# Ledger of designs, part 29: designed miniproteins, single chains, continued (4)

Each design is a single chain, and the fold is of that chain. pLDDT is the mean over its residues in the fold that is shown.

## One batch from the design tools (miniprotein)

Design m12973
Fold by ESMFold2-Fast:
Structure m12973 (fold): chain A 85 residues (1-85)
Amino acid sequence: GTVESLAAAARDAVLSTPPEKIVETVKRLAEQAIKTAKENPELAEGYIAALRSARDAAVEKDPEHGEEVRRIADQAIEELKKLLE
């Protein structure tokens, strides 16, 4: 469904990104997810799954920046959770 499609797309975006651009890509995905979910709160769960998928793929591909990636993604996930209430 939409949740699975968003998660797969986010993971593929990270996996297609060069390691030196991974933090930037995760930051961009997080900002886009928050913006879109604020306009369409019904998509918040899908974007939470997408950011978790992107976070896990990014940490695996660029472990040196893993803590920064986790911080960015997890902060955005918490913001999205507030939209679900």
Scores: mean pLDDT 85

Design m12974
Fold by ESMFold2-Fast:
Structure m12974 (fold): chain A 68 residues (1-68)
Amino acid sequence: SARLEAAKEAVARVAEELLAAGESKEDVLEVARSAVNTLATHYGFSEEEKKELLEAAEKAVEELTKAR
């Protein structure tokens, strides 16, 4: 859904900004997971959508840190 894709982009942007600010991968992962919980609750995502968002968030952090 468009909401789910927008949520994925929002979490990836936050992760990118935190990594650019010098935060550790572990701290950024904790923030990203918290953001996933907040967005899933706010938008009423299903368990499958929440899982997809969480997997996308963790993958985004991994790819962003892999480039360092």
Scores: mean pLDDT 83

Design m12975
Fold by ESMFold2-Fast:
Order: C-alpha cells, then sequence, then structure tokens
Structure m12975 (fold): chain A 100 residues (1-100)
C-alpha cells in the first residue's frame, strides 16, 4: 500500500539522519548506499501516486515531481555535498506525501 511505502521511506530517512549525526565524516560511498535505498522507496512512491490519484491533490503531485527532479539532479553529481543536498529534497518528498 502507499502508506507502507511512505512508512518505509520515513524509516530510511530516520536511519540516515541518525547515521549522519553519529558519523559526520562518513564517505560518499557509504552515504550513497543509504540514499540509493531511499531513492528506491521514492521510485515506488511515485509509481503508487499514478495508481492512486485520489490520495493526493494536483498541487501535491506537482510538488513531488518537482522535488524528485531536483533530488535526481543533485544525486547525479556524485559528490558528498550534492548527495546531502539530494537527501534534503528526498525528505521534502516524504513530508508532502505524509500530508495526504
Amino acid sequence: SIEEVVERARKVIEEAEKFLKENPNASYSILKEIFDKLRKELDELVEALDANPDLFTEEQREKIVELYSKADYYYSKNTKESILKAFEYMKEIVEVAEEA
């Protein structure tokens, strides 16, 4: 269900935030592994949005698409700074989805 997808994404975000707090000098490769997991959950969320249009407003769907594009852009730069920026946009996607 979409609720289960949102809950899994939230759990990955919480695990990532805890990891960042405990490991401020974590390498790009380790961060990428965590964020690849979140990206997979977000891909499933976007797919679920198309199947359940009544669960989200048009404005919420447009915002999710915008944030996903921004996350993908920064994620593709393959640097620690850019992947942390991508993570912030990924967090915003989950926050928008939780408002539904």
Scores: mean pLDDT 81

Design m12976
Fold by ESMFold2-Fast:
Structure m12976 (fold): chain A 97 residues (1-97)
Amino acid sequence: MKEIEELLEEARKLIEEGDDEGALKKLAEALYLALERKDLETLLRIAEIASKLKNPRKIDLSKIPQKAKELLEENGIEPTGEAVFILALGLRALGLV
């Protein structure tokens, strides 16, 4: 979907500029569209971009769903607080966790 690709590109540019808040707003819009489409591939791409925020939150990995942990590891996504939150929320919304 061209709209999702544009949102993801804008989010990456905002991260490079140090605008984590602006990037998260674009990622939230992309997440909404990915969930409507039940698009796990786009959900993983959103989580990857969220892992690249300049000031990411830390998370206790022992408390996240096993499926989310496995998907992050399999796709080489750093388990930041934002990446884990987005993926766990998305997987639950898709009925995968």
Scores: mean pLDDT 82

Design m12977
Fold by ESMFold2-Fast:
Structure m12977 (fold): chain A 73 residues (1-73)
Amino acid sequence: MMNVTLKLLEAAEEFGRGKTMPECLKLAKAEVLRNAGIELLSKDQAQREALVEQLQPLHGENVCALLVELSKL
């Protein structure tokens, strides 16, 4: 089952702790590709926008930055 939100939150926390963006994307990307499916993150703009709207107020720019990078898959 897809748990994109949880993986994005985990990656945002690691980014906030000083891990580099490539390191965080490696963690989030592997889990997202396994569980979420590429189509949701790279092709479905409406669902990505909904995730940003829900998560950005809680975790700020870190979640937005990670979503943008994941959308390039």
Scores: mean pLDDT 56

Design m12978
Fold by ESMFold2-Fast:
Structure m12978 (fold): chain A 87 residues (1-87)
Amino acid sequence: HMEELKKVAEEARNEAIRALQEAATVDPQLASDGIERVKKASIEELPEVLEEVALRLAQTGSPVANDAAARIGEAARKLKEAMEKAK
């Protein structure tokens, strides 16, 4: 279960970074700050960081940022499911 959690966490981190790189065309500073936060977050911190970053992206109102927010939110959901399984 811990190995699965680590895999899901890295998949979530990589997906969030990809989504944020695409959102850089809308808000380069938000994207840069988001990528740094995602890279530095521990596995335990990552779901909250992903949800906060997704919320910030959704607040821009841009279609590109809304797509990125949805992808990051889905990554956070999958990570939370993996965390429940690891208990």
Scores: mean pLDDT 84

Design m12979
Fold by ESMFold2-Fast:
Structure m12979 (fold): chain A 105 residues (1-105)
Amino acid sequence: MKVRIEVGTIVNEDGTISVLITVRGANREEAEKIGEAAAKEIEEKTGKKVLSVDVLEMATGDYVVVIRVEGEPSDAKKIAEAAAEGAEKAARELGLEIESLEVKV
């Protein structure tokens, strides 16, 4: 199956960073595995603690993975890059063809 992945970040009012990974063309189990791999890559590459990982279904039947990370606003680009690397690795390991992978920071 072909997937499209988009990684974005928001800075929360409490100073934590939320990474939003939109996964289109995957099922829930595949989206969960992509999110878990992204969270692991964030911790391994940045040393920042992952506080939560949530998988939300969109009205389109696609998924958004929301990863909350402790950090500063200046860390957002590094965190997003690590999340994208983890997501790409997991998608490939799942046998998914990546049609697009975009990082928006």
Scores: mean pLDDT 87

Design m12980
Fold by ESMFold2-Fast:
Structure m12980 (fold): chain A 65 residues (1-65)
Amino acid sequence: MEVAEKLYEYQLEMIENPERSSELVKKASEELSDVTTEEDEQLFYEKYGEELEKRILEVRKKLAE
C-alpha cells in the first residue's frame, strides 16, 4: 500500500527526529493529505501501529537520557 508505506516512513522519521516533527508533518501533509483516505490511515495503524509504539518508546528513552 503506497500511501500507508509513506505514512510509516514519515512517522519513523518523526519518531527518530522529534525536533523535526513540524517540518515532517508539513511535508507529509503537502504530499499525502490530499490522497490519504481514512481507510489508508486505518490500514497504516493496524499494520504499523505496534512497531511505531516500540520505536516511540526507544526514542523517548534516548531523549530522557
Scores: mean pLDDT 72

Design m12981
Fold by ESMFold2-Fast:
Structure m12981 (fold): chain A 139 residues (1-139)
Amino acid sequence: EEEIKKALENAKKALERAQEAVDRASHYVDKEGDVEGAIGALYEAAVAFNRLADYLEKLTELVKKASPDMRKEVAKAVKEILEQLKNIKSRLDTVAGKALELAEKHPELKPLVEETVRIANYHADRAIKAAEETLKAAE
């Protein structure tokens, strides 16, 4: 029970950090035209998505041995996390496109933008898959 509760709280916190990082990346591309700032924010988003995926993978294993009431509670919370995560991923795709467009004026930074976008997308997709697996395990 306590381990599940802690993993769920940590997952929610990681989701919040991912949203904040994507919002910062959006600010850098939309308001500042700052490619370096966007790279930093996208990297923070990648780290947050990676942590979220780790917590959700842990929840999948913990939920298999949980009480029916606890599984139902986790399923409800993870459904909400998955919905928010899909929205953040959509915003990440928009911001990544704008960052790549700005990088055309800074060809020295373009490879770093491309790699950071790839890493952020990889971990975002991993987090989505982990959330889906947690929901399946909670059934």
Scores: mean pLDDT 90

Design m12982
Fold by ESMFold2-Fast:
Structure m12982 (fold): chain A 56 residues (1-56)
Amino acid sequence: GPAELEAIKERAIRSATATMRAEGRSEAAIQRMVELLRAAKDGEEIDRLGTRELVT
């Protein structure tokens, strides 16, 4: 449900932010990823964004 999706988004944002900072990514790049994760409509979109981070 919506509460579960929000919990998944928050975990994904924390994970992506930590990984991107460890990789030395710019604050602008981190902000773009956070915006994409917050705008994600479902878990599939969140997973796709995570795949992009792993590939990059």
Scores: mean pLDDT 76

Design m12983
Fold by ESMFold2-Fast:
Structure m12983 (fold): chain A 98 residues (1-98)
Amino acid sequence: MEVLQARAEVLVLEAKNQLRRAEEHIRKARDYLSRGDFDGARKHLDLARRHIDTARILLDSAKSLSSFSSQDINDQIDDLYKRARRLEEEVRKLEKEL
């Protein structure tokens, strides 16, 4: 049980890192759009999507261990899914500007 919780904690940390990278690429995409660099914006939105997708895979793996994880870890998984959803929405809105 403790080993499975430790595995879930690592997956949650990796998901956080992936979402942080996605946020950085979304910010860069906005900067490129503000300058009319649609190619630069498109590349960063593509990278943001890949980081969000990777985070979701990691969270799905962590959620598969939810019955062996603390409530705190399960709450973090739920919060990170909400963050991924918000970032996906932001990417979709920025893609409409392309």
Scores: mean pLDDT 88

Design m12984
Fold by ESMFold2-Fast:
Structure m12984 (fold): chain A 91 residues (1-91)
Amino acid sequence: MAAEAARRAELVAQSRKDLETAKELGNKVIELDPSAKEEVEKMLERIERLHQAVERAAATDPERGEALYRSLQDEVEEFKKKAEEIIKKAK
């Protein structure tokens, strides 16, 4: 039980950090290329939905929480790749 509680807290904290990192990167991208705002906001909305899903699942179903966190990591990685491409083109 104690280990499960610690893992739930870790998943929620890490998903929040990943979301915050993505939002910071998104703001930078929008500042460099305002035309990318709609695309960036859609990607951030998806990441935010996954973070909320991790928070809900982590409390009741740790295995589902882990699976949702992996989906969040995949979406954040795709977003980072997209953001780097936009940043390079804006130079």
Scores: mean pLDDT 81

Design m12985
Fold by ESMFold2-Fast:
Structure m12985 (fold): chain A 98 residues (1-98)
Amino acid sequence: SEALAKLYLLRAALAANDRERFREVARELGLSDEEIEGLYNEEEEKGSAAEEKILAKAKEGMAKIAPEELQALFARYPPARSAEELAAAYRALAEEFA
């Protein structure tokens, strides 16, 4: 649950263009500073490419999370359509897994 929440906070931070929060959460997931910068820069060029790499990187941790829980979380917090919408989802997710 905590790892799942952090993965979604990374996605939320990327879409909100919150680089500082992205770095904080990515470090907690075990990414290096070099990997964090590379992934963030790729998001600017290739949309969700950074998200895809982060999910692949955290695959072992996610293997312990039930597929039903993952599906429910992604359905609840869809891809950002605006910074304001994602900020709201960001807060709701933080409160849910607090």
Scores: mean pLDDT 56

Design m12986
Fold by ESMFold2-Fast:
Structure m12986 (fold): chain A 79 residues (1-79)
Amino acid sequence: MRQVVVPEPDAVPQDPKPLLEAALAALERGDILGAELHLYEAMRVAPKELLPLILEALEALRQGDPARAIALVRELLAR
């Protein structure tokens, strides 16, 4: 290990909106695992500014609170 490349999540910020819309659709269908996967993908492409809200939505799903997760994803989509 001689060279260290700092992975910069802000280097190519992609629009997380399509992934957040897919997560919301999965939640509305009762596909909790699909919604969680879409939220993880959104977290990978989202700017750091949105990460806390995406993490909170994932936490809500882990707690078995899909209603809270839906509300948080809707808030993310409104930004």
Scores: mean pLDDT 75

Design m12987
Fold by ESMFold2-Fast:
Structure m12987 (fold): chain A 80 residues (1-80)
Amino acid sequence: SKEQLLEEAELLIELIEYAIESLKEVNPEAAKKLNEIKKKLEDLVKNADKLSPEELEEKLSKLDNEVQEIADKVNEEQLS
């Protein structure tokens, strides 16, 4: 449902905000990329009423994948 997707988006925004605060001094490039994704998520939530549930799910999934890709790169750099 749209309600569940919006709840997921809001939780992802909160997670990103926490990650940005943790990374902004130690990995400012990752923090900057996360902030751009956060802006896209906030825009998605703001315009959710204009989207079908399927469009909302697809866009949210893409943004979630982008967050995971950044997290993977951050972890890779810490192990190197």
Scores: mean pLDDT 83

Design m12988
Fold by ESMFold2-Fast:
Parts: C-alpha cells; sequence; structure tokens
Structure m12988 (fold): chain A 72 residues (1-72)
C-alpha cells in the first residue's frame, strides 16, 4: 500500500540523516581533537551529539516532510 511504502521510505530517510549527521560530527570532533584518547573522543562526541540534537531533530522532520510531499 501507499502508506506501507511511505513508512519504509521515512525509516530509510531517518537512517540516512542519522548516518550522515553522525559521520559529520565524528569527523568534526576527530579534526578538532586529533590527539584525544578513545575515552576522551567518545566523551567529546557524546557532548557534540547533545549540542546538535535540535539540528538533528530538525533535519529528520524536514526529511519526513519531503517524503510525505513525494507521496502526495
Amino acid sequence: SKEEELKKEIDKKIAEVENEMGSALRRQVAAEHPDASLEEFLALLGQRYAENKEEMDKKIKEAIEEVKKKFE
């Protein structure tokens, strides 16, 4: 059904946004803190994810809206 296809596309787009944003944040933290230990890197990455939660949520919302428009 159209609803079933919409749900699958939404799930796929959410995963794509999360992966893209996660990859970008990991690269940013690594570039800013090249000498960080693994423990320090994970702590800094966790902080960066927390700081970017609103932007991540916004991008997910935008991605969902784009998928909905495609299925209209």
Scores: mean pLDDT 82

Design m12989
Fold by ESMFold2-Fast:
Parts: structure tokens; sequence; C-alpha cells
Structure m12989 (fold): chain A 77 residues (1-77)
């Protein structure tokens, strides 16, 4: 239980870090800002959903969110 909560908190921090990373990329390339803002919003929504889920379900959502970040960055870079 406690170990699962710590893992969940780590996953939530990872997703938050990805969202901040998108903001940094948008600052470097303003032309991509609009597209990256959409991906950032999706990450923040995923983070809030994960917070209310068991760690196993949260891990699945984090994995999907990571895939969306990679796709968005590759499409806008």
Amino acid sequence: MEAERRELERLLQEVDDWAQGLDDVAAQDPSAAATLQRSRDLLLRAREEMRELPVEEAREIAFEAAGEVVRAVRETA
C-alpha cells in the first residue's frame, strides 16, 4: 500500500515533468507552442486521472501519456 502510493507519486511527478518539458520546448519554438499546449493539457488531465486510480491503472495512463508526449514532440520538432 505505502510502496504503491510512493510509486504513484513518482509517476505523477514524471507526468508533471513532461508537461513542464513541453512548456520549455514551446518557449524555444513559438511556432509549435499551440500544438504543444494541447499535448500539455492532455498530460495535466492524465495526471489528475492517475491521482484517483490504483498504481497499476495509473502506470498504464502514464505510459499512454508518455507516448503522446513523444509523438507531439517528434511532430513539432
Scores: mean pLDDT 75

Design m12990
Fold by ESMFold2-Fast:
Parts: sequence; C-alpha cells; structure tokens
Structure m12990 (fold): chain A 97 residues (1-97)
Amino acid sequence: SGKEIVEEAEKLLKEGEKYLEKGDAKKAAKLAKKASDLALKGAISGEISLEEALKLVEKALEVVEKALEIDPDNLEAQIAEGIIRLQLGVLKLLLKK
C-alpha cells in the first residue's frame, strides 16, 4: 500500500532526526538511506507518486547532510549521501517526462 510506504519512510526519517539529536551520525544516515530506498522503490512500483517519493528523498538527503555536519569523516554517511543524491537525480529526471 502506498500509504504504508509513506508512513514507514516518514517514521524512519523521524527516528533519523532523533539520532541526530543524540549525535549518532552513523545511525541517522543509515535510517535516511532506508527511507530513501523505500521511497524510490515505491515510486518505481507505482505504489506512490513520483512527487511523494521526491519529498521523502529530499528529507532523507537533509538528514544525511546533517549527519555529515556531526561526523564529516563517517564513511557510511558519505556513501549514504552519494546514494540518496543519485536517487534524487533519478526522480527529478522521471518527473520531467
């Protein structure tokens, strides 16, 4: 269900924000990546709109960028940022069609 995908992605992003408040950059980045992966999968399967997926991936990028402000050398967070940025690019290209 598209509603369940959006709710789970939003839950993952809220948990990521809580880990940012605790200074846990690694956990925050991991949760942001999971939310972004879920949003992109939902869009590709047609279960959520491209616009809904874009909003979720943009929020995930914000969480991982904040994680990198806490721990700039965290390799897992750097990889997560790269993946989320690629996913954002894909969604933006699909929306132009």
Scores: mean pLDDT 90

Design m12991
Fold by ESMFold2-Fast:
Structure m12991 (fold): chain A 67 residues (1-67)
Amino acid sequence: KEIVIATKEEYNKLTPEQLEEFREKASKIIDEFEKKYGRDNITDEEFQEMAEKVRKLLEEAIEKEKK
């Protein structure tokens, strides 16, 4: 089954601009992991580290929205 980093409800808490900013920053994190470990050679452990950083970024974006 697919690993779900965030729910649809969590994404819906962001404005379209905030969601695009999040996607841009998440893309940079993914690019750094691809650059460091190699695109096709990311292990499950490395993928979890990447997913955790992306998840943290999403949580920070949602916290800004709450203010």
Scores: mean pLDDT 69

Design m12992
Fold by ESMFold2-Fast:
Structure m12992 (fold): chain A 119 residues (1-119)
Amino acid sequence: DAARAAELARAARETAEVGEEARRVAAEAAAVAARTGSAELAARVAEYAAGIAGLLDGATASTDAAERAALLEGAAALLRGAAELLASGGTPEMLAQAERLREQARELEEQAERLRALA
């Protein structure tokens, strides 16, 4: 019905917005690692950023609320992994960026919960 269609359209827009911000923060984390970390740390954070981007592309392409939720949960797990890895670098800039990655993971998890309620 019209109300259900409106809820799904709103959820799709919210997923795109949260996903775009998460992708931006992940790319920034890769840039921080490249400037302040070792070559090995930079390469591993870049791999996490690429994986996050791929899962978020899948979430925006999906028409199924449950599949979108699972892909956002996967991206959140990678954001948390990237945060732990970046924090191991130990500089104040890396620690601050790791916190921003964790904030984005939480926002993706919250959006995934909303999508599961719609599934």
Scores: mean pLDDT 88

Design m12993
Fold by ESMFold2-Fast:
Parts: sequence; structure tokens; C-alpha cells
Structure m12993 (fold): chain A 87 residues (1-87)
Amino acid sequence: MSPETQAELQAIQDEFGARVKAILEQLKAGKLSEEEALAEIDRLTAEARARVQALADRHGLSPAERQAALDAIDLYGAIAKQEVREA
């Protein structure tokens, strides 16, 4: 993919990661329940997936490039949900 497309994809991943970290910090501070944190991570994961799909459509990403980006979002979300359950 182009450097510009890769930079936009990285920005989506970075924003998703930052928002998930904010949810985990709110959980640790007692501002969110585990149920609320899990629901927010699911919502953020769905939003990030939608942004990746829109980017892939705009820039003509290959099916393999699209799937790799979606898998990265899904994996990060799954790891974050595990961290919530262990907190």
C-alpha cells in the first residue's frame, strides 16, 4: 500500500489503542465497572473495524491487506478484554 494509506491505517490503530487504554485507566480508577469496560471495548473495536473497512474501500486495499488490518484490531480488542477480566 502507499505510504499515505499506511499512515492513515496507523493513525486508526493508534487512536483505537489510545481510546482502549483510556477505558482501562477508567476501570483501574473505579470509574467503570468490568461490564461497562467490556461493552466500551466491543464498541471501540466495531468502530475501528468500520474505519479500517472505509479506508480499504477508499484506497483499494487488497483483501489480504484489509484482513490483516481487521485481524490486528480484533487481536488488540481481545487482549484488552482479557486485561479487563484480570483486573
Scores: mean pLDDT 87

Design m12994
Fold by ESMFold2-Fast:
Structure m12994 (fold): chain A 70 residues (1-70)
Amino acid sequence: MASDNTALAVQLYLRFKGMPDEAEEAYKRLTGASKEEIKAILDELAKQGVISEKEAEQFIKNLEGLEKIA
């Protein structure tokens, strides 16, 4: 599902940044989350500086794109 793809992408990004605990927590929060919850979590991560605002927008765009195709 689109939420699982977003969870994996965010987890891999955070692992790449050397944040394994945050990566695992983000994965759990995003897995099975609604689109509204995913957007809120991505906004929270961008606000904390864990991801950039542009990266948060890209993750949201990918989520919306998958829904349009599915």
Scores: mean pLDDT 72

Design m12995
Fold by ESMFold2-Fast:
Structure m12995 (fold): chain A 89 residues (1-89)
Amino acid sequence: MTEEEIERMKLLSALAISEPMIEKAEASPESPIKERAIKESRELLERAEKNSTPEEKKAAEKMREALLAGKLEEAEKIAKEAVEEALKR
């Protein structure tokens, strides 16, 4: 996996899971780790929204649906296909 593929996968994952992860973290007991994790997740989500293609944003929505349904393998396939398609451009 190239550095560009890793970065795109990271942004795509942030679009798919950051909001649910932030909500879950906010429900957790107070700690410095919790505060830092929420801040870093929000910053990553904002960067992902600015740097992702419309196709990657649609893929992230499908990944989120698959993850919420417990279909981890389907979510991984969606992510790989979206990153591969973005790199072909």
Scores: mean pLDDT 73

Design m12996
Fold by ESMFold2-Fast:
Structure m12996 (fold): chain A 79 residues (1-79)
Amino acid sequence: SNIEKAAKAARDAARAGSTPLEAFWNAYQGALDAKPSKEGAEPAAMAASTSAYERGGQNGLDVGTFAAAGALMGAYEAS
């Protein structure tokens, strides 16, 4: 559930060629809203990164990296 919400936010950020900065903020908000447990923080970041990478097209790696960072920061703030 919490991992899925973070991944969904990253997917939405990656759609239509979202910038890395956009992916960061959308993944951050998704993780913050999902409030993953401490054990769920790293899986949420990985799910967000993978989802953004798959949807990010030519910028997939950068979008994925920023999405992972955003998800981790959002999860940290939520705890």
Scores: mean pLDDT 69

Design m12997
Fold by ESMFold2-Fast:
Structure m12997 (fold): chain A 86 residues (1-86)
Amino acid sequence: LEKEIEELLKKLQELAMKEEDPIVAATATVEISGLYFALEAAKRGKLSEEELLALIDQVIETFRSLGREEMAEIVEKIKELAKELL
């Protein structure tokens, strides 16, 4: 589970690095960092499962709003794995 989440986060970072639009690349970088910190906070009991899932849903909507469906689909997979970790 944790290794699978790490691999999915790595794929998101690779997509962000390949992004030609600097605003989209910057936004993706911020969202990926937010996911990392939210997952760590949840593992430490500082964030509820409900709060974590709401933040993940916000990231999915952000990527969809930017037309980056592949990134949104990867975050959906992270959401399912995060439910198993908690």
Scores: mean pLDDT 83

Design m12998
Fold by ESMFold2-Fast:
Structure m12998 (fold): chain A 112 residues (1-112)
Amino acid sequence: SPLLEKWKKIAEESKDPDERAKAYFRLAFYYASQGKPEEAADYLVKGLKALREAGEPSPAATLFMLLVHVAKLEGVQDNLLKAVEIARQKAEEEGDTELAEDFRYLELTVKA
């Protein structure tokens, strides 16, 4: 898709971390909709890191608000939940305790 390639280019090449975060979350949502929670998780990790770089004081809260808008779509919700769980595991493996806590918060709030 030309739109998907555009988002990948923005995510990889933009010097604006806010633009990169938005592109990463769009990619995460797309891959979750395609039944690819592992790829979606990688983009969620990159997106939260980009929000942190952009100076967002509550990256997890920003992502939670975006997830609330997409959680109404059946099938996508299950793959997004799996992606959040995988993203938490990736953050724990990297030793990024704040990122792991952010994803744990999202995992608990989306399940509630």
Scores: mean pLDDT 83

Design m12999
Fold by ESMFold2-Fast:
Structure m12999 (fold): chain A 65 residues (1-65)
Amino acid sequence: NVEEGAELVRKGGELGGMEEAGEKGGEAALAGDGEAARKALEPAQGKMTEEGADLAGEGLSLGGV
């Protein structure tokens, strides 16, 4: 579900140390805007822990984005 995906994106950002990017990505994913969700997470790529990045990616997949 989009709501579950959005929560995972937000949590992934928090776990990765990039909480702001996770929140923005989660908001975009909840709105169904996959491009905006990916762009919100892009500045955090390579800066998040592997665990946080994996969780955020799973959230994007679950949200259908």
Scores: mean pLDDT 67

Design m13000
Fold by ESMFold2-Fast:
Structure m13000 (fold): chain A 76 residues (1-76)
Amino acid sequence: VEELRKQLSELEKRILELLAKHPDQPLTVDQIAEELGVSKETVEEAIDRLEKLGLVRRIPGKGYYLTDKGLEVVKA
């Protein structure tokens, strides 16, 4: 968990922390991009990597939420 956290970019960590602040609300790429002040394309690349690592999951039509593994990485 600690080693995985060290492999994450600053943006990836910020995305996980943002999702951890909204545990009951999935966030769309547009919402994440607006909150972090980065492009949608940049968020999409980061989110794709986080999803492949099992740290976030997509709910069709609602957006992305933090997994239990993602929450452990944020708290590490």
Scores: mean pLDDT 80

Design m13001
Fold by ESMFold2-Fast:
Structure m13001 (fold): chain A 73 residues (1-73)
Amino acid sequence: STKEKVLALLDELIELAKKKGDESLAILLESLKNYVASEDDLERILAALRTLAEASKDPEIKAGLEKMIDVLE
């Protein structure tokens, strides 16, 4: 499913954040993953992903979030 693809991409970003030593980002992405898993409103999921993508300074993290947005659109 589309949601399963987004959750898999979030797992990849969590591992990337851990490899970069950004423990705060890894915790934030884990919280986002739990939110996405529990939320049925796609517009709310998109809003959360867009907000985090706009706030992200790391180009690899931003690209991963934008890929999730594209999967949901």
Scores: mean pLDDT 85

Design m13002
Fold by ESMFold2-Fast:
Structure m13002 (fold): chain A 61 residues (1-61)
Amino acid sequence: ISSLSVQEIADKIVAAGLVSPGRAYAVAQILKARPDISAAELSRLTGLSRGTASRILRLVA
């Protein structure tokens, strides 16, 4: 399984320019808790577009 911390996942998302640092941390927590989450579910939970959610999921997979 991915051994990345919430902070490391958040930093990857910020580095990719996908979301603000505060939103990246919240997204990283969701991904760490639910590694099986779909882009549509992540989009709904975070308010991000499905395109952004899909990119985030691929970035941390």
Scores: mean pLDDT 79

Design m13003
Fold by ESMFold2-Fast:
Structure m13003 (fold): chain A 64 residues (1-64)
Amino acid sequence: GEERRRLLEEAAEAGKKAAEMQAARLGVEAEVKIEVGEDSVKVTLTTPEGTITGTATLADLLGE
Protein backbone atom coordinates (compact mmCIF):
# COMPACT_ATOMS: atom_id res chain seq x y z
CA GLY A 1 0.00 0.00 0.00
CA GLU A 2 1.15 3.46 1.03
CA GLU A 3 4.28 1.98 2.64
CA ARG A 4 5.67 0.63 -0.66
CA ARG A 5 5.53 4.07 -2.26
CA ARG A 6 7.09 5.62 0.83
CA LEU A 7 9.95 3.10 0.71
CA LEU A 8 10.61 3.97 -2.94
CA GLU A 9 10.55 7.71 -2.18
CA GLU A 10 12.85 7.31 0.85
CA ALA A 11 15.21 5.13 -1.19
CA ALA A 12 15.21 7.77 -3.94
CA GLU A 13 16.08 10.47 -1.41
CA ALA A 14 18.87 8.33 0.09
CA GLY A 15 20.17 7.43 -3.37
CA LYS A 16 20.29 11.08 -4.38
CA LYS A 17 22.24 11.99 -1.24
CA ALA A 18 24.63 9.06 -1.71
CA ALA A 19 25.26 10.03 -5.35
CA GLU A 20 25.92 13.67 -4.41
CA MET A 21 28.28 12.60 -1.61
CA GLN A 22 30.17 10.25 -3.95
CA ALA A 23 30.56 13.04 -6.53
CA ALA A 24 31.87 15.39 -3.82
CA ARG A 25 34.22 12.67 -2.52
CA LEU A 26 35.61 12.17 -6.05
CA GLY A 27 36.02 15.94 -6.45
CA VAL A 28 33.73 16.22 -9.48
CA GLU A 29 30.83 18.58 -10.13
CA ALA A 30 27.74 16.46 -10.75
CA GLU A 31 24.01 16.79 -11.36
CA VAL A 32 21.84 14.12 -9.73
CA LYS A 33 18.37 13.27 -11.05
CA ILE A 34 16.01 10.78 -9.41
CA GLU A 35 13.05 9.12 -11.15
CA VAL A 36 10.60 7.17 -8.97
CA GLY A 37 8.58 4.52 -10.79
CA GLU A 38 5.93 2.03 -9.67
CA ASP A 39 8.40 -0.68 -8.62
CA SER A 40 11.82 0.90 -9.16
CA VAL A 41 14.00 3.94 -8.57
CA LYS A 42 16.32 5.29 -11.28
CA VAL A 43 19.28 7.49 -10.34
CA THR A 44 21.06 9.49 -13.06
CA LEU A 45 24.40 11.09 -12.24
CA THR A 46 25.62 13.59 -14.85
CA THR A 47 29.31 14.56 -14.68
CA PRO A 48 31.53 16.60 -17.05
CA GLU A 49 32.82 13.26 -18.44
CA GLY A 50 29.42 11.67 -19.01
CA THR A 51 26.22 10.24 -17.55
CA ILE A 52 25.98 7.27 -15.16
CA THR A 53 22.62 5.59 -14.52
CA GLY A 54 21.68 3.11 -11.81
CA THR A 55 18.38 1.36 -11.08
CA ALA A 56 17.10 -0.32 -7.90
CA THR A 57 13.95 -2.45 -7.85
CA LEU A 58 11.35 -2.51 -5.07
CA ALA A 59 12.28 -6.15 -4.36
CA ASP A 60 15.86 -5.06 -3.63
CA LEU A 61 14.63 -2.22 -1.41
CA LEU A 62 12.23 -4.46 0.53
CA GLY A 63 15.18 -6.67 1.51
CA GLU A 64 15.51 -4.27 4.41
Scores: mean pLDDT 73

Design m13004
Fold by ESMFold2-Fast:
Structure m13004 (fold): chain A 78 residues (1-78)
Amino acid sequence: MPISDEEIEEEAGLIMLAVFKSVAEHNPEKIDGKEALKFAKKLVDAGRLDYAKEIAEIMKKVGLDETAEKIEELIKKA
């Protein structure tokens, strides 16, 4: 249980989310659904459901609907 790592995880999560948002806006074809799913699973495991939901919305925006649905299923099971 990361008692002192929450602030570091929150900052890292926000930076990664900002990177995904930037790539989705400027280069949507460079979004890798496999890496996005892996990152979203890490966020769900860390209890960061809001950030995982944001990744799912980005996946829908760039046309990776199957990846978005898998992320939403992970959130629902958490």
Scores: mean pLDDT 74

Design m13005
Fold by ESMFold2-Fast:
Structure m13005 (fold): chain A 83 residues (1-83)
Amino acid sequence: SIDEIVEENTRLEKQAYAITRQTNNPKVKELTREIIILHASMTSLYLRYRLSEDEKEKERLYKEMQRIHEEIQALYAELKALA
């Protein structure tokens, strides 16, 4: 569900911060910054999704949110491998 995607992205951002505190690797800090920016974009899309009454627009926004979620997961996996 959309709520599960939002909750998972929040969890991944929190875990990225935790990893960043355990290492001085500049690539980890860069990946964490990218996750933060994507999470902010996700928040904007989620607001638009909730306010929209157009089913086609909601479907488009949902697909974009799924794309951002997959991108955050990929960045987190790369970050985890570097930690």
Scores: mean pLDDT 85

Design m13006
Fold by ESMFold2-Fast:
Structure m13006 (fold): chain A 63 residues (1-63)
Amino acid sequence: SSEVQALLDEAAAKEEESRRLNEQARKLMEQDPVRGSAMAVLGAGYTADSLILRRKAAALAAA
């Protein structure tokens, strides 16, 4: 369904944002470990959001 596809597209966008934040966190870690760690936590949040969206899409597809 279009709703399932929209959730999967949103999940993919969140995964891409997480990857960018992880890259930025790695670069910052050498100069500012506190800020780098904060960026890594933000990236983990996007990964968690992506997982929730994928699970919701799977549940809707199975209904």
Scores: mean pLDDT 89

Design m13007
Fold by ESMFold2-Fast:
Structure m13007 (fold): chain A 60 residues (1-60)
Amino acid sequence: MKLTKEEILKRLLAYSQLPESFRHTIDEQVLEKLVEIGEELKTDEEIHQKYVEIYRELEE
């Protein structure tokens, strides 16, 4: 099964050592893109790295 938005969000928060109350700081557009490619992401580190890459692309 591919990762859900909820699973990706929880893994991002855990990797960044942020409490669940910080869910609102995660960009929804980046989360949607991560869900689309989530089947290729196997580790929390890979999810975090891909989040940063997509976020930077959207900003520039």
Scores: mean pLDDT 70

